# Designed miniproteins, single chains, continued (3), part 91

Each design is a single chain, and the fold is of that chain. pLDDT is the mean over its residues in the fold that is shown.

## One batch from the design tools (miniprotein)

Design m11022
Fold by ESMFold2-Fast:
Structure m11022 (fold): chain A 62 residues (1-62)
Amino acid sequence: MPGDLVRALRDFEGPEPQLLSFKKGDLLEVLKEYSDGNLLARSLTTGETGLVGRNLVEPVPK
């Protein structure tokens, strides 16, 4: 859901500028969900915004 936090399950380097790069354990804020399995997210570590695969993240419990 938009505004939710997710945690990176692994390190990822995006090969394209639109893809978000992150390290395992990084917290990402979900900005938008897409039907294709991608999220638009912001890294809380770097402040960068980009696309993230849903399979690379897990929900953070409240």
Scores: mean pLDDT 77

Design m11023
Fold by ESMFold2-Fast:
Structure m11023 (fold): chain A 74 residues (1-74)
Amino acid sequence: MKISGTVTDANGNPVAGATVTAYGLGEFKTSTTDANGNFSIDVEEGEYIVTVEKDGYDVVQKKAKPGTVNFTLT
């Protein structure tokens, strides 16, 4: 299964190069957003804490299951 989605800034612009980390089941998986702000992480079935980090922005976290999750950085 996978967790996928988009990372945008407060103005709706895509954020490239953001580090997306899914932490769950005692492991972590990471991805970097592409030029369109898209990310995808292969995960097992379960609940994860998804963290998005980019220099110049506040860290954002959400609880997510496999599926689509979108983030806004400020």
Scores: mean pLDDT 84

Design m11024
Fold by ESMFold2-Fast:
Structure m11024 (fold): chain A 104 residues (1-104)
Amino acid sequence: MDYNAKDENGRTALHKAAIFESREDSELVAKLIEEGKEDKIDVNAKDNNGNTPLHLAAKNGRLGVVKYLIEKLKADVNAKDNNGKTPLDLAKENGHDEIAEILE
């Protein structure tokens, strides 16, 4: 299986897991991490809009996912999307103050 395969929107399984879009993608990511294969996951992959999984988690208010991506997977908190926005910018714009506090 190609763990970093991108769909038509440029999204990997980790992008989809970060927003709970798919149970199957969330289970796949959890299994890879449990098996010690987190090095096979591109945690900073960008979709067609330049969003990393961390951007999507921050935008969607997924506090637990944001903490996990930063603390366990060492996601890049300074990555910018195609509009020059960081995960912090998206958290603030969407009113996720607790996530914004973590990303500052």
Scores: mean pLDDT 79

Design m11025
Fold by ESMFold2-Fast:
Structure m11025 (fold): chain A 85 residues (1-85)
Amino acid sequence: KQEQLEKGREYLEKAKEYLEKGDYEKAAKYAEKAYELFSSIDPNSPLAAAALFVMSKAYEGLGDKKKAAEYLAKAREILAAAAAS
């Protein structure tokens, strides 16, 4: 569990770096890897939501407005559920 969280955080950091550089394809790839790890531990975690936000921004950069909106909606749902608890 600990090692999976650490690996997920590494992927999320890498995704953010690629997003900042405008490499949206790699940003999406690493954000997806981070999301898979975080969601396997707790699908409603703020870390899973953070990965989905990066995926949303990456797909927006790629011009895929539909996927960007879908990932943003999922991230918001997770954060709303966490706030309601």
Scores: mean pLDDT 83

Design m11026
Fold by ESMFold2-Fast:
Structure m11026 (fold): chain A 107 residues (1-107)
Amino acid sequence: MKTELHKAAEAGDVEKVRELLEKYGPEIALERDEQGRTPLHLALENGHEEVARLLFKAGAILSRDADGRTPLELALEKGFVDIATAGMIEMLALGLDPVPVVLRVAR
């Protein structure tokens, strides 16, 4: 089900996202809707870059939706180069190969 944070992320409401993360902690960014999407998925799908940056810092970048997509894949598809680069660096720091993610979104 969609939480208040999902609705704020979908709407691009930066101040509401900040308020909710400060009040309830970063763990609310890990909540999934009926399609398995986190608030970060919704922010990226709707092109809300500033909201996406706030939610990215909360750590939900590798959470898969019902279609198997991660927020990192959505950032690459949407051309949010700075968010996508940060996510790939985090994957490398964890010993994960980002190449399969890049290949899934490349033509």
Scores: mean pLDDT 73

Design m11027
Fold by ESMFold2-Fast:
Structure m11027 (fold): chain A 78 residues (1-78)
Amino acid sequence: MEALLEAIERLLAAGADINAGDENGNTPLHIALEKKNIEVVNFLLSKGASVAPVPPGPETPLHRVIREEDPALADRLL
């Protein structure tokens, strides 16, 4: 869990938009809620993640790391 939160922090430090919508309009927070990963949900909320609807956009590394719940994926996508 800690390694996943650190991967998310590294992506945010690299300029990832915490409120970006993927191709379905799902934000990182929406994906974490679907995964029922409460630690990631709380972490994203602490970083300013919004529950407001957003328009669809491209899938980002941040979306994928949270969806796959694989911290090593961040190293491959950065």
Scores: mean pLDDT 79

Design m11028
Fold by ESMFold2-Fast:
Structure m11028 (fold): chain A 67 residues (1-67)
Amino acid sequence: EEEERRRIGERVKALRDGLGLTSEQLANAAGLSVETIRRIERGERLPSDEELEKIAKALGVPVEYLR
């Protein structure tokens, strides 16, 4: 779980940074709170499947790219 949280968080951050998006912009696009995005990116929180799908859609990637 800790390794999974870290891996997902790192991938979300890398893709967001690559698109030039702030945490606030990604949160707004995904329909999630900024705190949720920040916690996920720090590996402090494992996203639900629903949250991960929303993030993947906002980033324009298949959800499998974040797993």
Scores: mean pLDDT 84

Design m11029
Fold by ESMFold2-Fast:
Structure m11029 (fold): chain A 149 residues (1-149)
Amino acid sequence: LLEAAENGDLEKVEKLLKEGADVNEKNLGGSTPLHLAAGNGHLEVVELLLKNGADVNAKNDAGQTPLHLAAANGHLEVVELLLKNGADVNAKNDDGSTPLHLAAFFGHEEVVELLLKNGADENAKNKNGLTPADIAKTGKPIGNTLVPL
């Protein structure tokens, strides 16, 4: 299921779920099919996984949720869909960074506005004491916060 979700292969995802594949299976980095689909912007696969009981707030081995990966990559429609399905807008990863910190770091202005409209804490501090607005000025990754897809 992981590889089909990573590639956006909607037909293969639908088939595997009908065959009883675990919607919440994990790779070696703790990432679920929903993390991989959300990080790659595969909107229809994200919708299908959520409809089949994917944990919207699942954490990988870096403490990141699907919403962190969608926000880091600027996938606006996926961020909107995850929030509508009860994604924690203020979830913290292992560096204490929120989805808003990642969107601000990568300069995804429309995702920043969407997260703030949905109650993201603009004053949230990560483990380095930095806010999303402080991170946006630095233009540097803070620690190992990005698992390569």
Scores: mean pLDDT 94

Design m11030
Fold by ESMFold2-Fast:
Structure m11030 (fold): chain A 80 residues (1-80)
Amino acid sequence: SSLFKAVVSGDLSLLEDGSDINAKNSLGYTPLHIAARLGRVEMVKKLLELGADTEAKDNFGKTALDIAKEFNEEEIAKIL
């Protein structure tokens, strides 16, 4: 979807198109999970501003915070 492409590319403008920011892909990843995985601090902040669910779990039971810690994304872990 356009939302997941926006997160992968870091294009914040695509987040404003009324998309469900808590939508899950086939692996259970939300936009917040992908942003945390890719170390996109500004994308994480924007998603939280838009009401992203920080408690959402992927198909492996991991939250965005769990992913940030796994990938040593310290700044993202502090804001989640």
Scores: mean pLDDT 79

Design m11031
Fold by ESMFold2-Fast:
Structure m11031 (fold): chain A 107 residues (1-107)
Amino acid sequence: SEFEKKLKEIIEKMKELIDRLRQAYAEGASLDEIRELYREFVEVVKEAISLLQEAGKTEAVKELQKVYDEFLEKVNEAIEKGDYRAAVQAMIEGGKKIIEILEKVLK
């Protein structure tokens, strides 16, 4: 379906961003690079939430929103502390949980 095609595209974008975050972490990327990747990831999650809402996937939206709120809290806390490696780790871990929720919707 059109919904499944769009959701698969969103999941692929999220996986690409997580791979970029892993590379950034390994290479000791700057705060500015981490913030840019964070903003890109947040926008893709918002696209996923909107797509799920349009498709009437109410329970998936609730589950995704909860995990997304936890993701934002952990990443923002790490950034505020200047622990950019912890911020990247929180983004990777939270991002993986978000992807797993979305993949479950496709099954």
Scores: mean pLDDT 85

Design m11032
Fold by ESMFold2-Fast:
Structure m11032 (fold): chain A 120 residues (1-120)
Amino acid sequence: MKEELGRQLLEAARNGDLERVKELLAQGADVTAATPESGFTPLHLAAKEGHEEIVRLLLEELKKRGADVNVANTIPGTGATPLHLAALAGHEEIVKLLLEYGADPNAATDEGKTPADLAA
C-alpha cells in the first residue's frame, strides 16, 4: 500500500493534479518517495513542471516531518536538487518558495553547477 501511494504521489505531482496530491497526502503517501532509476521525489517533479501550489503543499509536509528539501536526484552525473530543476526551468516563484523553505542556493550538481548557474 505505501509504495503504491508513493508512486501515485510522484505521478500526481508530475501531472499537476493538486486534488489528487491532497488526497494521497491525507492517505499517508510518503512525501519522500523517489523514482527508482532517477531518484526524483514529488518535490523534484512539481518544481520541474512549475506546479507552484503542489510545491507549497509538499514543502509544508516536508517541514512537518523534518525532512530535507535539498534532496539530490540519483541520475548519473547530475545530483540535481528541486531548486536546480526550478531554476533550470525558469520557475521564478517556485525558486523563491524553495529558498523560503531552506533550499540551499549554493548546492552544486555533480558538474559543479549551482541553481544560479542553471538559471542563466
Scores: mean pLDDT 81

Design m11033
Fold by ESMFold2-Fast:
Structure m11033 (fold): chain A 72 residues (1-72)
Amino acid sequence: MDKQEAAIAEVAAILSKYPLDEEAKLYLTKAAGALMEGDEEKAVEYARKAAELAGAPEEDIKRIEEIIREAA
C-alpha cells in the first residue's frame, strides 16, 4: 500500500467511530482524490469537512489533518 492509500485508510478508521452520511462519504472520496493528485490543501479541506459532517471532535479532526499532511 502506498503512503497516500495508507493515510486514507487511517482517516477512514478514525471516522468509522462516527456515523457517515452520503455527504461525508463524498467529501472523504474527494479528499482521497486530492491527496492522490498531490493537492495537500484540498485534501486537508475535504477531509476536515468529512470529519465535521460526521460530528468528529476537534482532537480527531486535528489528527486527520496531520495524517493527510504527512502523506502529501
Scores: mean pLDDT 82

Design m11034
Fold by ESMFold2-Fast:
Parts: C-alpha cells; sequence; structure tokens
Structure m11034 (fold): chain A 86 residues (1-86)
C-alpha cells in the first residue's frame, strides 16, 4: 500500500532521501516526474474518477504543466495527507 509510504513523506522529520525513495516508488520511469496514472496508483492504490484525478493534479501541479515533480509531490503530500482510510 502506498498510503503508509506517503505518510513517511508528510512527517516533519522526514529527510529528502526518505522522500525521494517514496517518489521513486511511484515514478516507475525514473524521469523525475509523476503522470496522472502513476499519481492515482501510487497515492491511492486504486483508480480515481477522472474528476478526482483532475482535482488532485491541480492541487499537486503548482506549475500547471500536467505532471508532478519531486518538489510538488512533497508539498502536496504534506498539505493533503491528513487521514488514512481504514
Amino acid sequence: SGLSDLQKVAEPSATEEEQRKVFKTIDKDGDGKIDKDEFSKGFFGTELSDEAKEAEMKRADIDGDGVIDFEEFVAYVKRHLSLTPE
């Protein structure tokens, strides 16, 4: 499950190395960017609706380029990961 790894990124004591390890788990191509599909699968472990994908991408994609880089990924997780569904 990716959600526990995302919690690691959100921790105030998380190092850049720990955050990059989680990012690499989601970024299968290793190009330093996360696509909508990688984002949905990596963050939520399930298929999001198109509306949910677009809403979450807008929150993460600060530059509006349609992909999530490492800095946007960390910022998104820290702002929006408050509860893990049980």
Scores: mean pLDDT 69

Design m11035
Fold by ESMFold2-Fast:
Structure m11035 (fold): chain A 90 residues (1-90)
Amino acid sequence: MFEEIQKQILELGKKLKELREKAGLSVKELAEALGVSQSTLSGIENGTLVPKTKEEMLNAALMLLEAFGILNAPPELVNKANEIIKKLLS
């Protein structure tokens, strides 16, 4: 159950890094816009920060959803983040 969500967050984090780099934003700039630390954003983007609890997974998914909104990400990425949040709240 949680292993599937962890894998999905890892995949979305990689997509976030790609979109951020294409937008010309630094880790610092996007982290400031999201109200998170640079280490948190970088860790999620690089897969070095793996959320292990339901709360950590929710926080990661919410951050990804907000970041995708800022970067005007494709609907499929926004929908995937919302699906993760919905599963964690069920």
Scores: mean pLDDT 86

Design m11036
Fold by ESMFold2-Fast:
Structure m11036 (fold): chain A 90 residues (1-90)
Amino acid sequence: FEAARNGDLEAVRAALAAGADVNAKDENGRTPLHLAAENGHEEIVRVLMADPGADPTAKDKEGLTPADLAAQNGHSKILEIIAREVEKRR
């Protein structure tokens, strides 16, 4: 999901609609949610978290979750979005 990294919301939606794996990992073990969270793409994080199959606890090769990457980059709103969606799933 290069689209999640680049902030292309419509490309992310199109890929998910076409059956792309929401949890697909790149060469660094990062999911689309990792890339969106790292780069501050709030709406893409919301779209990915709306998928019931999305795993917000997945760790990349550095052992970091999407929430960890958002925290490192100062994206406090993304941390809030991830926390709210995780709580709703409990």
Scores: mean pLDDT 80

Design m11037
Fold by ESMFold2-Fast:
Structure m11037 (fold): chain A 92 residues (1-92)
Amino acid sequence: MEYPKLLEGFDVNASIAGGSTMLHLAALQGDLDTVKTLLYNGADVNAKSRVILNYKDTVISPGKTPLQLAEFFGHEEIVEVLLKNGADPNAK
């Protein structure tokens, strides 16, 4: 399947919200299609967040990878996709 560019001229690894990437937000939200699109466009699967994230009344400490966010929120399909794309399961 051919994945579209989400934003023309956008760096998929750009820091947003002060220190996360789009891949962090997609993994956090459980958006599998966006995760696949970002990985296809060269997103850094092992990027660490630099900011405290607040999502569904949960406070998440900085230094989390997209894999850790997907695991924390129980997005099993995203966990599998991230691992298949080289996510480090031992990142702490």
Scores: mean pLDDT 72

Design m11038
Fold by ESMFold2-Fast:
Structure m11038 (fold): chain A 156 residues (1-156)
Amino acid sequence: EETRRLAEEYLEQAKKAFDAALKSEDIVEATGHAAIGAINASYAVRLLDPALAPLAEKFAEESMKAFDYTVEYARLKAERDRLEAEGASPEEIARVTADYNKAKDEAIKELDEAIKLGEQVLAGLRANPEFAPAAEVVERIIKTLKEVKERIEKDS
C-alpha cells in the first residue's frame, strides 16, 4: 500500500515535469523538464517493477546527459548567431561553427540514446496492464525527447 502510494507520488511529479515540458517552446527547458520526468519515472518504476529499475535508472541518467548536451548546443548556436549578427571575423565565426556542429552531433546522439532506453522501459511496463499510468508517463517523455531531437536536426 505505501509502496503503491509512493510510486503514484513519483508519477505525479513526472507528469508535472512533463506538462511543463509540453508548454515550453524552448528546447533546453523542454529537455530539462523531460529529464526531471525521467528521474521521477525511474523512482516509480523501481517501486512498481524492480526488474526494470536498472533500465529506468539508465534512461534517467541518459536523459540528464542529453539535457547537458542540449544546453551546450543552445549556447553555441546563440554564440554563432550573435557573432554573425555583429559582423565578427570569418575566422571567429568558423571556430564557433565547428564547436556548434560538434555540440549538435553530440546532443542528437545523447537524445537518441535516451529515447532508445526509454522505449525499452516502455516495452517492459506495457507487458503489465497494472503499470499503464507509468507507461503513459514514459511514452510522453519519449515523445518530448523525439520532438527536441527533430528540432535540433532541422537547425542549419
Scores: mean pLDDT 85

Design m11039
Fold by ESMFold2-Fast:
Structure m11039 (fold): chain A 64 residues (1-64)
Amino acid sequence: SDALRAEAFSHLNKAANAYMDGDYETAEEHREKAVELLGQVDPEAARGAEEALETVKEIAEKEK
């Protein structure tokens, strides 16, 4: 549903921001929620989201 997708994207943004801010615990919580919600409506998008957030995490680690 559009509502679940919108909620998932909100969690994706929060996860990415938390990674860049160095708050990995908060980032992982939002990442898991985003993937769970996306997986219910769009499994391919859920896979892409996992890969994108892993890239953001690696970039954040290199910025330190």
Scores: mean pLDDT 82

Design m11040
Fold by ESMFold2-Fast:
Formats: structure tokens, C-alpha cells, sequence
Structure m11040 (fold): chain A 89 residues (1-89)
């Protein structure tokens, strides 16, 4: 249980780090409608497999403007799950 909570926290930290990196880069990138934006999203999918599918499941259009927020929301949910596991342990 504690080991599982630790894993969830590590995953949350990874998503938060990725969101920070994307926030730094998105002002220097064109929107996903451009060739440069499409290549950036392709690289992002290689770094985080399934992120495009995650966006589809959430019913939100993926853009460089909203990707950091989506990642931060996922990190918050993982942190909540880790806290619940620690309270039950």
C-alpha cells in the first residue's frame, strides 16, 4: 500500500515536470495546426505514450495551450489517490 502510494506520487511528479517543460516550450511553438506543432505533438507522444488517446477520452482538443493544464489535472488525481492509500494504510 505505501509502495503503491509512492509509485503514484512519482508518476504525479513526472507529469508535473512534463507540464512545466511544455509551458516553457509552448510560447516558442506554433499551434498543432502547423507542421512544427504537429511534429511537437508526435515527439510528446513518444515521451508520454497514450497522451493523444488520453485527450480523445477526455473529449478535449489537444493543443499546446491546454496540454500543461491536462497533465497537471492528471497529476492532482494521482496525488489524491496516493493520499487515500496512505490514510487507509
Amino acid sequence: LEEEARRLLEEAERLEALAKKLQTLYDTQELPTSEEGKEFLKQLEQMEPGIIELGKKLGVPLSLKNLPQILLEQAEELRKKAEELRRKA
Scores: mean pLDDT 66

Design m11041
Fold by ESMFold2-Fast:
Structure m11041 (fold): chain A 63 residues (1-63)
Amino acid sequence: EKEKLGKELLEAARQGDLARVRELLEKKGADPNYKDEKGLTALDIAKERGDEATVEVLEKALK
């Protein structure tokens, strides 16, 4: 389940779906440190996209 939640968090970050990112982190306990096969976290993806709102949410989850 943790791997599935991590993968879903990465998908939400790629889509810029801030509401889903929040739900996965706050309600489902997704690990913000989860890395894909390329070693990218949701934070890395959000930063690459310039999605500052998602970056802020993920940085707070990592704090």
Scores: mean pLDDT 81

Design m11042
Fold by ESMFold2-Fast:
Structure m11042 (fold): chain A 64 residues (1-64)
Amino acid sequence: GIEMLRKMFKEADIDGNGYLSAAELRAVMGTQLSDEDVDQMIKEADIDGDGQVNYEEYIQMMTA
């Protein structure tokens, strides 16, 4: 559920800034995703083009 996704986001967001980097996103989504797959997911979710995914973008990506 959404609460589980929020918990996973907070656990991966080690610095508590409210954003996930590519490395943190890999930690959430598993150890077998390629760099290209993670980069593509970030590119699709990252509307601001900063190379980071905020909580809203993360939920949208994980629930699609």
Scores: mean pLDDT 67

Design m11043
Fold by ESMFold2-Fast:
Structure m11043 (fold): chain A 68 residues (1-68)
Amino acid sequence: PNKRLGTAIRLVRKRRGLTQRQLAERAGLSQSTISQYESGKITPSDAQLEALARALGVDLSALRSLLL
């Protein structure tokens, strides 16, 4: 589990005024998957990180730097 990445996703999402459902819709993922990423229960693959970065409007390199 990656708490640091999950916490960052949650903080950026809240700053954008997005619900977990809205972020999921933008990223092409389920709300359950977003919830599991934010809790650190599962870690996104590189492809899912790209989708999340695009949906959140952040640099992919910034999200990748939070992995380990």
Scores: mean pLDDT 82

Design m11044
Fold by ESMFold2-Fast:
Order: C-alpha cells, then structure tokens, then sequence
Structure m11044 (fold): chain A 60 residues (1-60)
C-alpha cells in the first residue's frame, strides 16, 4: 500500500505538474517519484499531481 498522506502545510503549485493543497487535506499516494516527491490524488478535489514529501505526513 503506497499510503494515505495528510498535508502539514498549505502548498501552491509552482508548475502545472504539481498539486496545490491546504493544511489538513488528505492525499492518496499513487506512486513515489523519489525521496523528495510523490505523485498523489487529492481526496478533496480529485486532482492529481506532484507533491513535495516535506509538506505531508504518512498516515497508517
């Protein structure tokens, strides 16, 4: 299971490939890109994009 993440901070996408989100939003990990970036789906908006790992926490 790739995991469910919670946003620790607000993030505004800097490129079209990135996902914007708000603190507390739930994000479903779709794949791990590298140690710093995941591709995730916002459960709130249904949008997908790249998410910096520093801005989210893994929930189990």
Amino acid sequence: KLGLYRALYDYEARTPEELSFKKGDLLEALRVVDEFVIEAKSLKTGKTGLVPVFYVELLE
Scores: mean pLDDT 84

Design m11045
Fold by ESMFold2-Fast:
Structure m11045 (fold): chain A 94 residues (1-94)
Amino acid sequence: SIELLEAAENGDYDKVKELLNNGADINATNNYGLTALHLAVSPRHYNKPVERQKVIEFLLKNGADLNIKNKSGKTVLDLLKNEKDKETLLKLHS
């Protein structure tokens, strides 16, 4: 849902947890093909980096799909700016 994607982008960890516990689809996409995980990694506004990191970890541990491509053909890994962040995310997914 839009609410899950907005909560993830804003780093609202508690709201992300509530929405997923209430049956929100962790792999739901918006009109741009972006998942909650895409928006947590590459938000429109770079606010609350620590809280967004907690959201990223929670989504990965709960089965968020790293292979979903947005409308530009980009996965979450394609949106990461540095190799260390890519390695960290892959370890959490494995």
Scores: mean pLDDT 79

Design m11046
Fold by ESMFold2-Fast:
Structure m11046 (fold): chain A 104 residues (1-104)
Amino acid sequence: SKEKVQQLLDEAEKLIKQAEKAIEKGDLEKAIELLNKALELLQEALSLVKPDDTELKQQIKELAKRVLELGLEVMKKAGGDIKLINSGIGISLSAIGIILDIEL
């Protein structure tokens, strides 16, 4: 239902905002945890959204773009930590995949 998709997007947005604050505080491991959970919710929303629901698809895309930006920030702030860099790469690639699924 549209309501279930919206609930998933609202929860994903809360997690994204929490991840932004975690990055600001330098807690990159917490940010990675929150961003991965947000990606799971966005993937579930994408699987449930109807093909003709352009508004919900646009919301999924915009939230995935924010996850991409935060994944790049994790890589930028990783300070050469390979594990954090690899996590940021994984988050960024997953977000790009969601964006492309909507655009293609």
Scores: mean pLDDT 91

Design m11047
Fold by ESMFold2-Fast:
Structure m11047 (fold): chain A 75 residues (1-75)
Amino acid sequence: SALYNSLSPLEQKILELLAEKGPLSTREIAEALGQSQSTVSRHLRNLVARGLVERRRIGSTTLYSLTPLGVAAVR
């Protein structure tokens, strides 16, 4: 999609990873993609602001998953 192609390569990889693996923490995304947690957190904030990713607090952990718009963007 045009929206997906407007994202950075790392943001595209984050969306693809969340589509494949379901809800993940910042640490799990960083480890899977070989990136620092600070870098991933910055990009996750952008993806949440754009409505492509949502965050949920479960206990002490914050998990990220695709919104319906995010799912449509990676198709």
Scores: mean pLDDT 88

Design m11048
Fold by ESMFold2-Fast:
Structure m11048 (fold): chain A 67 residues (1-67)
Amino acid sequence: SREVVGDLPERIRAAREALGLSQRELAERLGVSQSTVSAWERGETVPSPALLERIVEILGLETEPVA
């Protein structure tokens, strides 16, 4: 299996699951549809920069590569 460092879809899913949130509950907090969250977690679409900032804030994800 391929491990991807900095894989945003897998980070979103893992952080959401760690918080005990469903895809629907995360979608509600972000003001998007559950299908949108599902698409992000499958890597089919990428969140806009504004939505990405909200995702990072809610889920506690790291952004930007640190040297």
Scores: mean pLDDT 72

Design m11049
Fold by ESMFold2-Fast:
Structure m11049 (fold): chain A 130 residues (1-130)
Amino acid sequence: MLGTQLLEAAELGDLEKAKELLEQGADVNVASPGDGRTALHLAAEAGHLEVAKLLLEAGADVNAASTVDGRTPLHLAAEAGHLEVAKLLLEAGADVNARDKEGRTPLDLALEAGHEEVAELLLKAGAVLP
């Protein structure tokens, strides 16, 4: 259905396909049955800035938590080192101190992965050091 196609378009960074699917009535907050990841999770993990912008403009839940690990889109952008996507998510109201199922914040993931610029962004946005 439209939701599965939107998840695929977001993962691939297919902006035009994502636009078409949303215009056809795809649920912007559809979650994968397997892991609970939304289109915004997949775009954030892959660093697809323009698709992430489109999804947020369409009403995507910036703080959606996956069922597999409890991670938000900001967790995934931080772990992957996608600075511009992380900045976009914070501007959209992402919880900078959200904790996953292991109690890890986006800052914890950025630091472990060695993404210094993302860690600095998160600290400026109000992330608390452990």
Scores: mean pLDDT 90

Design m11050
Fold by ESMFold2-Fast:
Structure m11050 (fold): chain A 104 residues (1-104)
Amino acid sequence: MDVNAAIPGTKRKPTLLHIAAAAGDLELVRKLLEQGADVNAKDGLYGNTPLHLAAENGHLEVVKLLLEAGADPAAKDKYGRTPLDLAKENGHEEIAKLLEEALK
């Protein structure tokens, strides 16, 4: 299975790592990163990275794991939003604080 393949039939064209990060599936995120998944892959519709989706959905432990794996906390989506912007918009205060520290 190609771990970096876009999921067919979706307008967003996410990778499996995008789906796992959005779902907060920490074990699947870890497994995919071990298999060489691109931690900074952008989806085809919005330019979201897995870190954007974990931050938007409030998955603190996934955010930590993605940052340890080399995720870019300054990555911008198609609208110029960072993972920090999405965490703040969705009220995820602990994730916002962690991302602010990662941006220093």
Scores: mean pLDDT 82

Design m11051
Fold by ESMFold2-Fast:
Structure m11051 (fold): chain A 90 residues (1-90)
Amino acid sequence: SHMAQLEADVWLALGEIATAIGDYDTAIRAYEKALEIDPNSARAHAVLGEAYYGKGDYEKAIEHYQRALEIDPNNEFAKKLLEEAKKKLE
């Protein structure tokens, strides 16, 4: 529905603002709310992974980047972030 799409977009925007100011816990909660509305959002999984990366949880970051790539295999943003997160676990 149009309202569900708008609600998901609002949660994504709130998460992006939280990430920009370094509030990764708030960002994670906002992105999880977006995924409750749209579970197949490659964008939501990619930015949720970015928030986990910012928090230093590289294993969860990798999990969400991989999920983003399962949904959208051509997502160059998620591919790049996945490789960066993997390097942190080397």
Scores: mean pLDDT 88

Design m11052
Fold by ESMFold2-Fast:
Structure m11052 (fold): chain A 61 residues (1-61)
Amino acid sequence: VDELVDEAVKAFQEGDYEKALELAEKALEIDPNNKKALLLKAKALEKLGKKEEAEEYFKKA
């Protein structure tokens, strides 16, 4: 899980928001309550223009 979160953070920092979202979703499949993965999914969704969906994950984080 931690490795997937770290890779997702790196992808997000590099501007690859789609990859960051994919990796965060994989982390959440393993641990649905992982706060860092939930927050990262929310941030990636916001950058991809899915603001309403992002707000739901910010609330869960």
Scores: mean pLDDT 80

Design m11053
Fold by ESMFold2-Fast:
Structure m11053 (fold): chain A 121 residues (1-121)
Amino acid sequence: MGVDVNAVDESSDLGLTPLHEAARNGDLEKVEELLKDPRVDVNARDSLGGTPLHEAIRNVTTSLETLERIVRLLVEHGADVNAKVRLGDLELDAVEYTELVGNPSPERLEFIRRLHAELSK
């Protein structure tokens, strides 16, 4: 395919790649489609240093089942579960970023903590 799968969305103030956008939207089918291309950088960083994994977990409207599928799929393709996003002088992992930025329910935060602990081993 003649398309740059890591091309930044010029309409986005955050400099998101297609994989960031799909993860952010909870679009499991699009995440699966993008990850079939070995040229996809699963650890691509946006303007804040966020990865597609960070964008997936900040979405508080996606079901926990869909979130788990997207996170596991990203990790199977080499996503760094310990990748940190920069927020001012803070470097935040996926769980810390979710807690501070995503304002998740206690149930969603506990689910993300457990999933992170499982996948970081």
Scores: mean pLDDT 75

Design m11054
Fold by ESMFold2-Fast:
Structure m11054 (fold): chain A 67 residues (1-67)
Amino acid sequence: GAMTKEQLSRELLVAAALGQVDKVKELIEKGADVNARSLDGKTPLDLARELGHEEIVKLLEENGAEP
């Protein structure tokens, strides 16, 4: 079956940290929560910014990621 929103959101955190642009696009399209938080309280946007993944930062901001 399809992944749950919680599973998609956890994968989004990982994909954002790893710089996986196409995976980030796929996960957002499937309904991942762009404002999900890791155990350390970091969002996908926080992780992408910290690691310099500029294309992912833009994708997340375009899809409603909060600063």
Scores: mean pLDDT 84

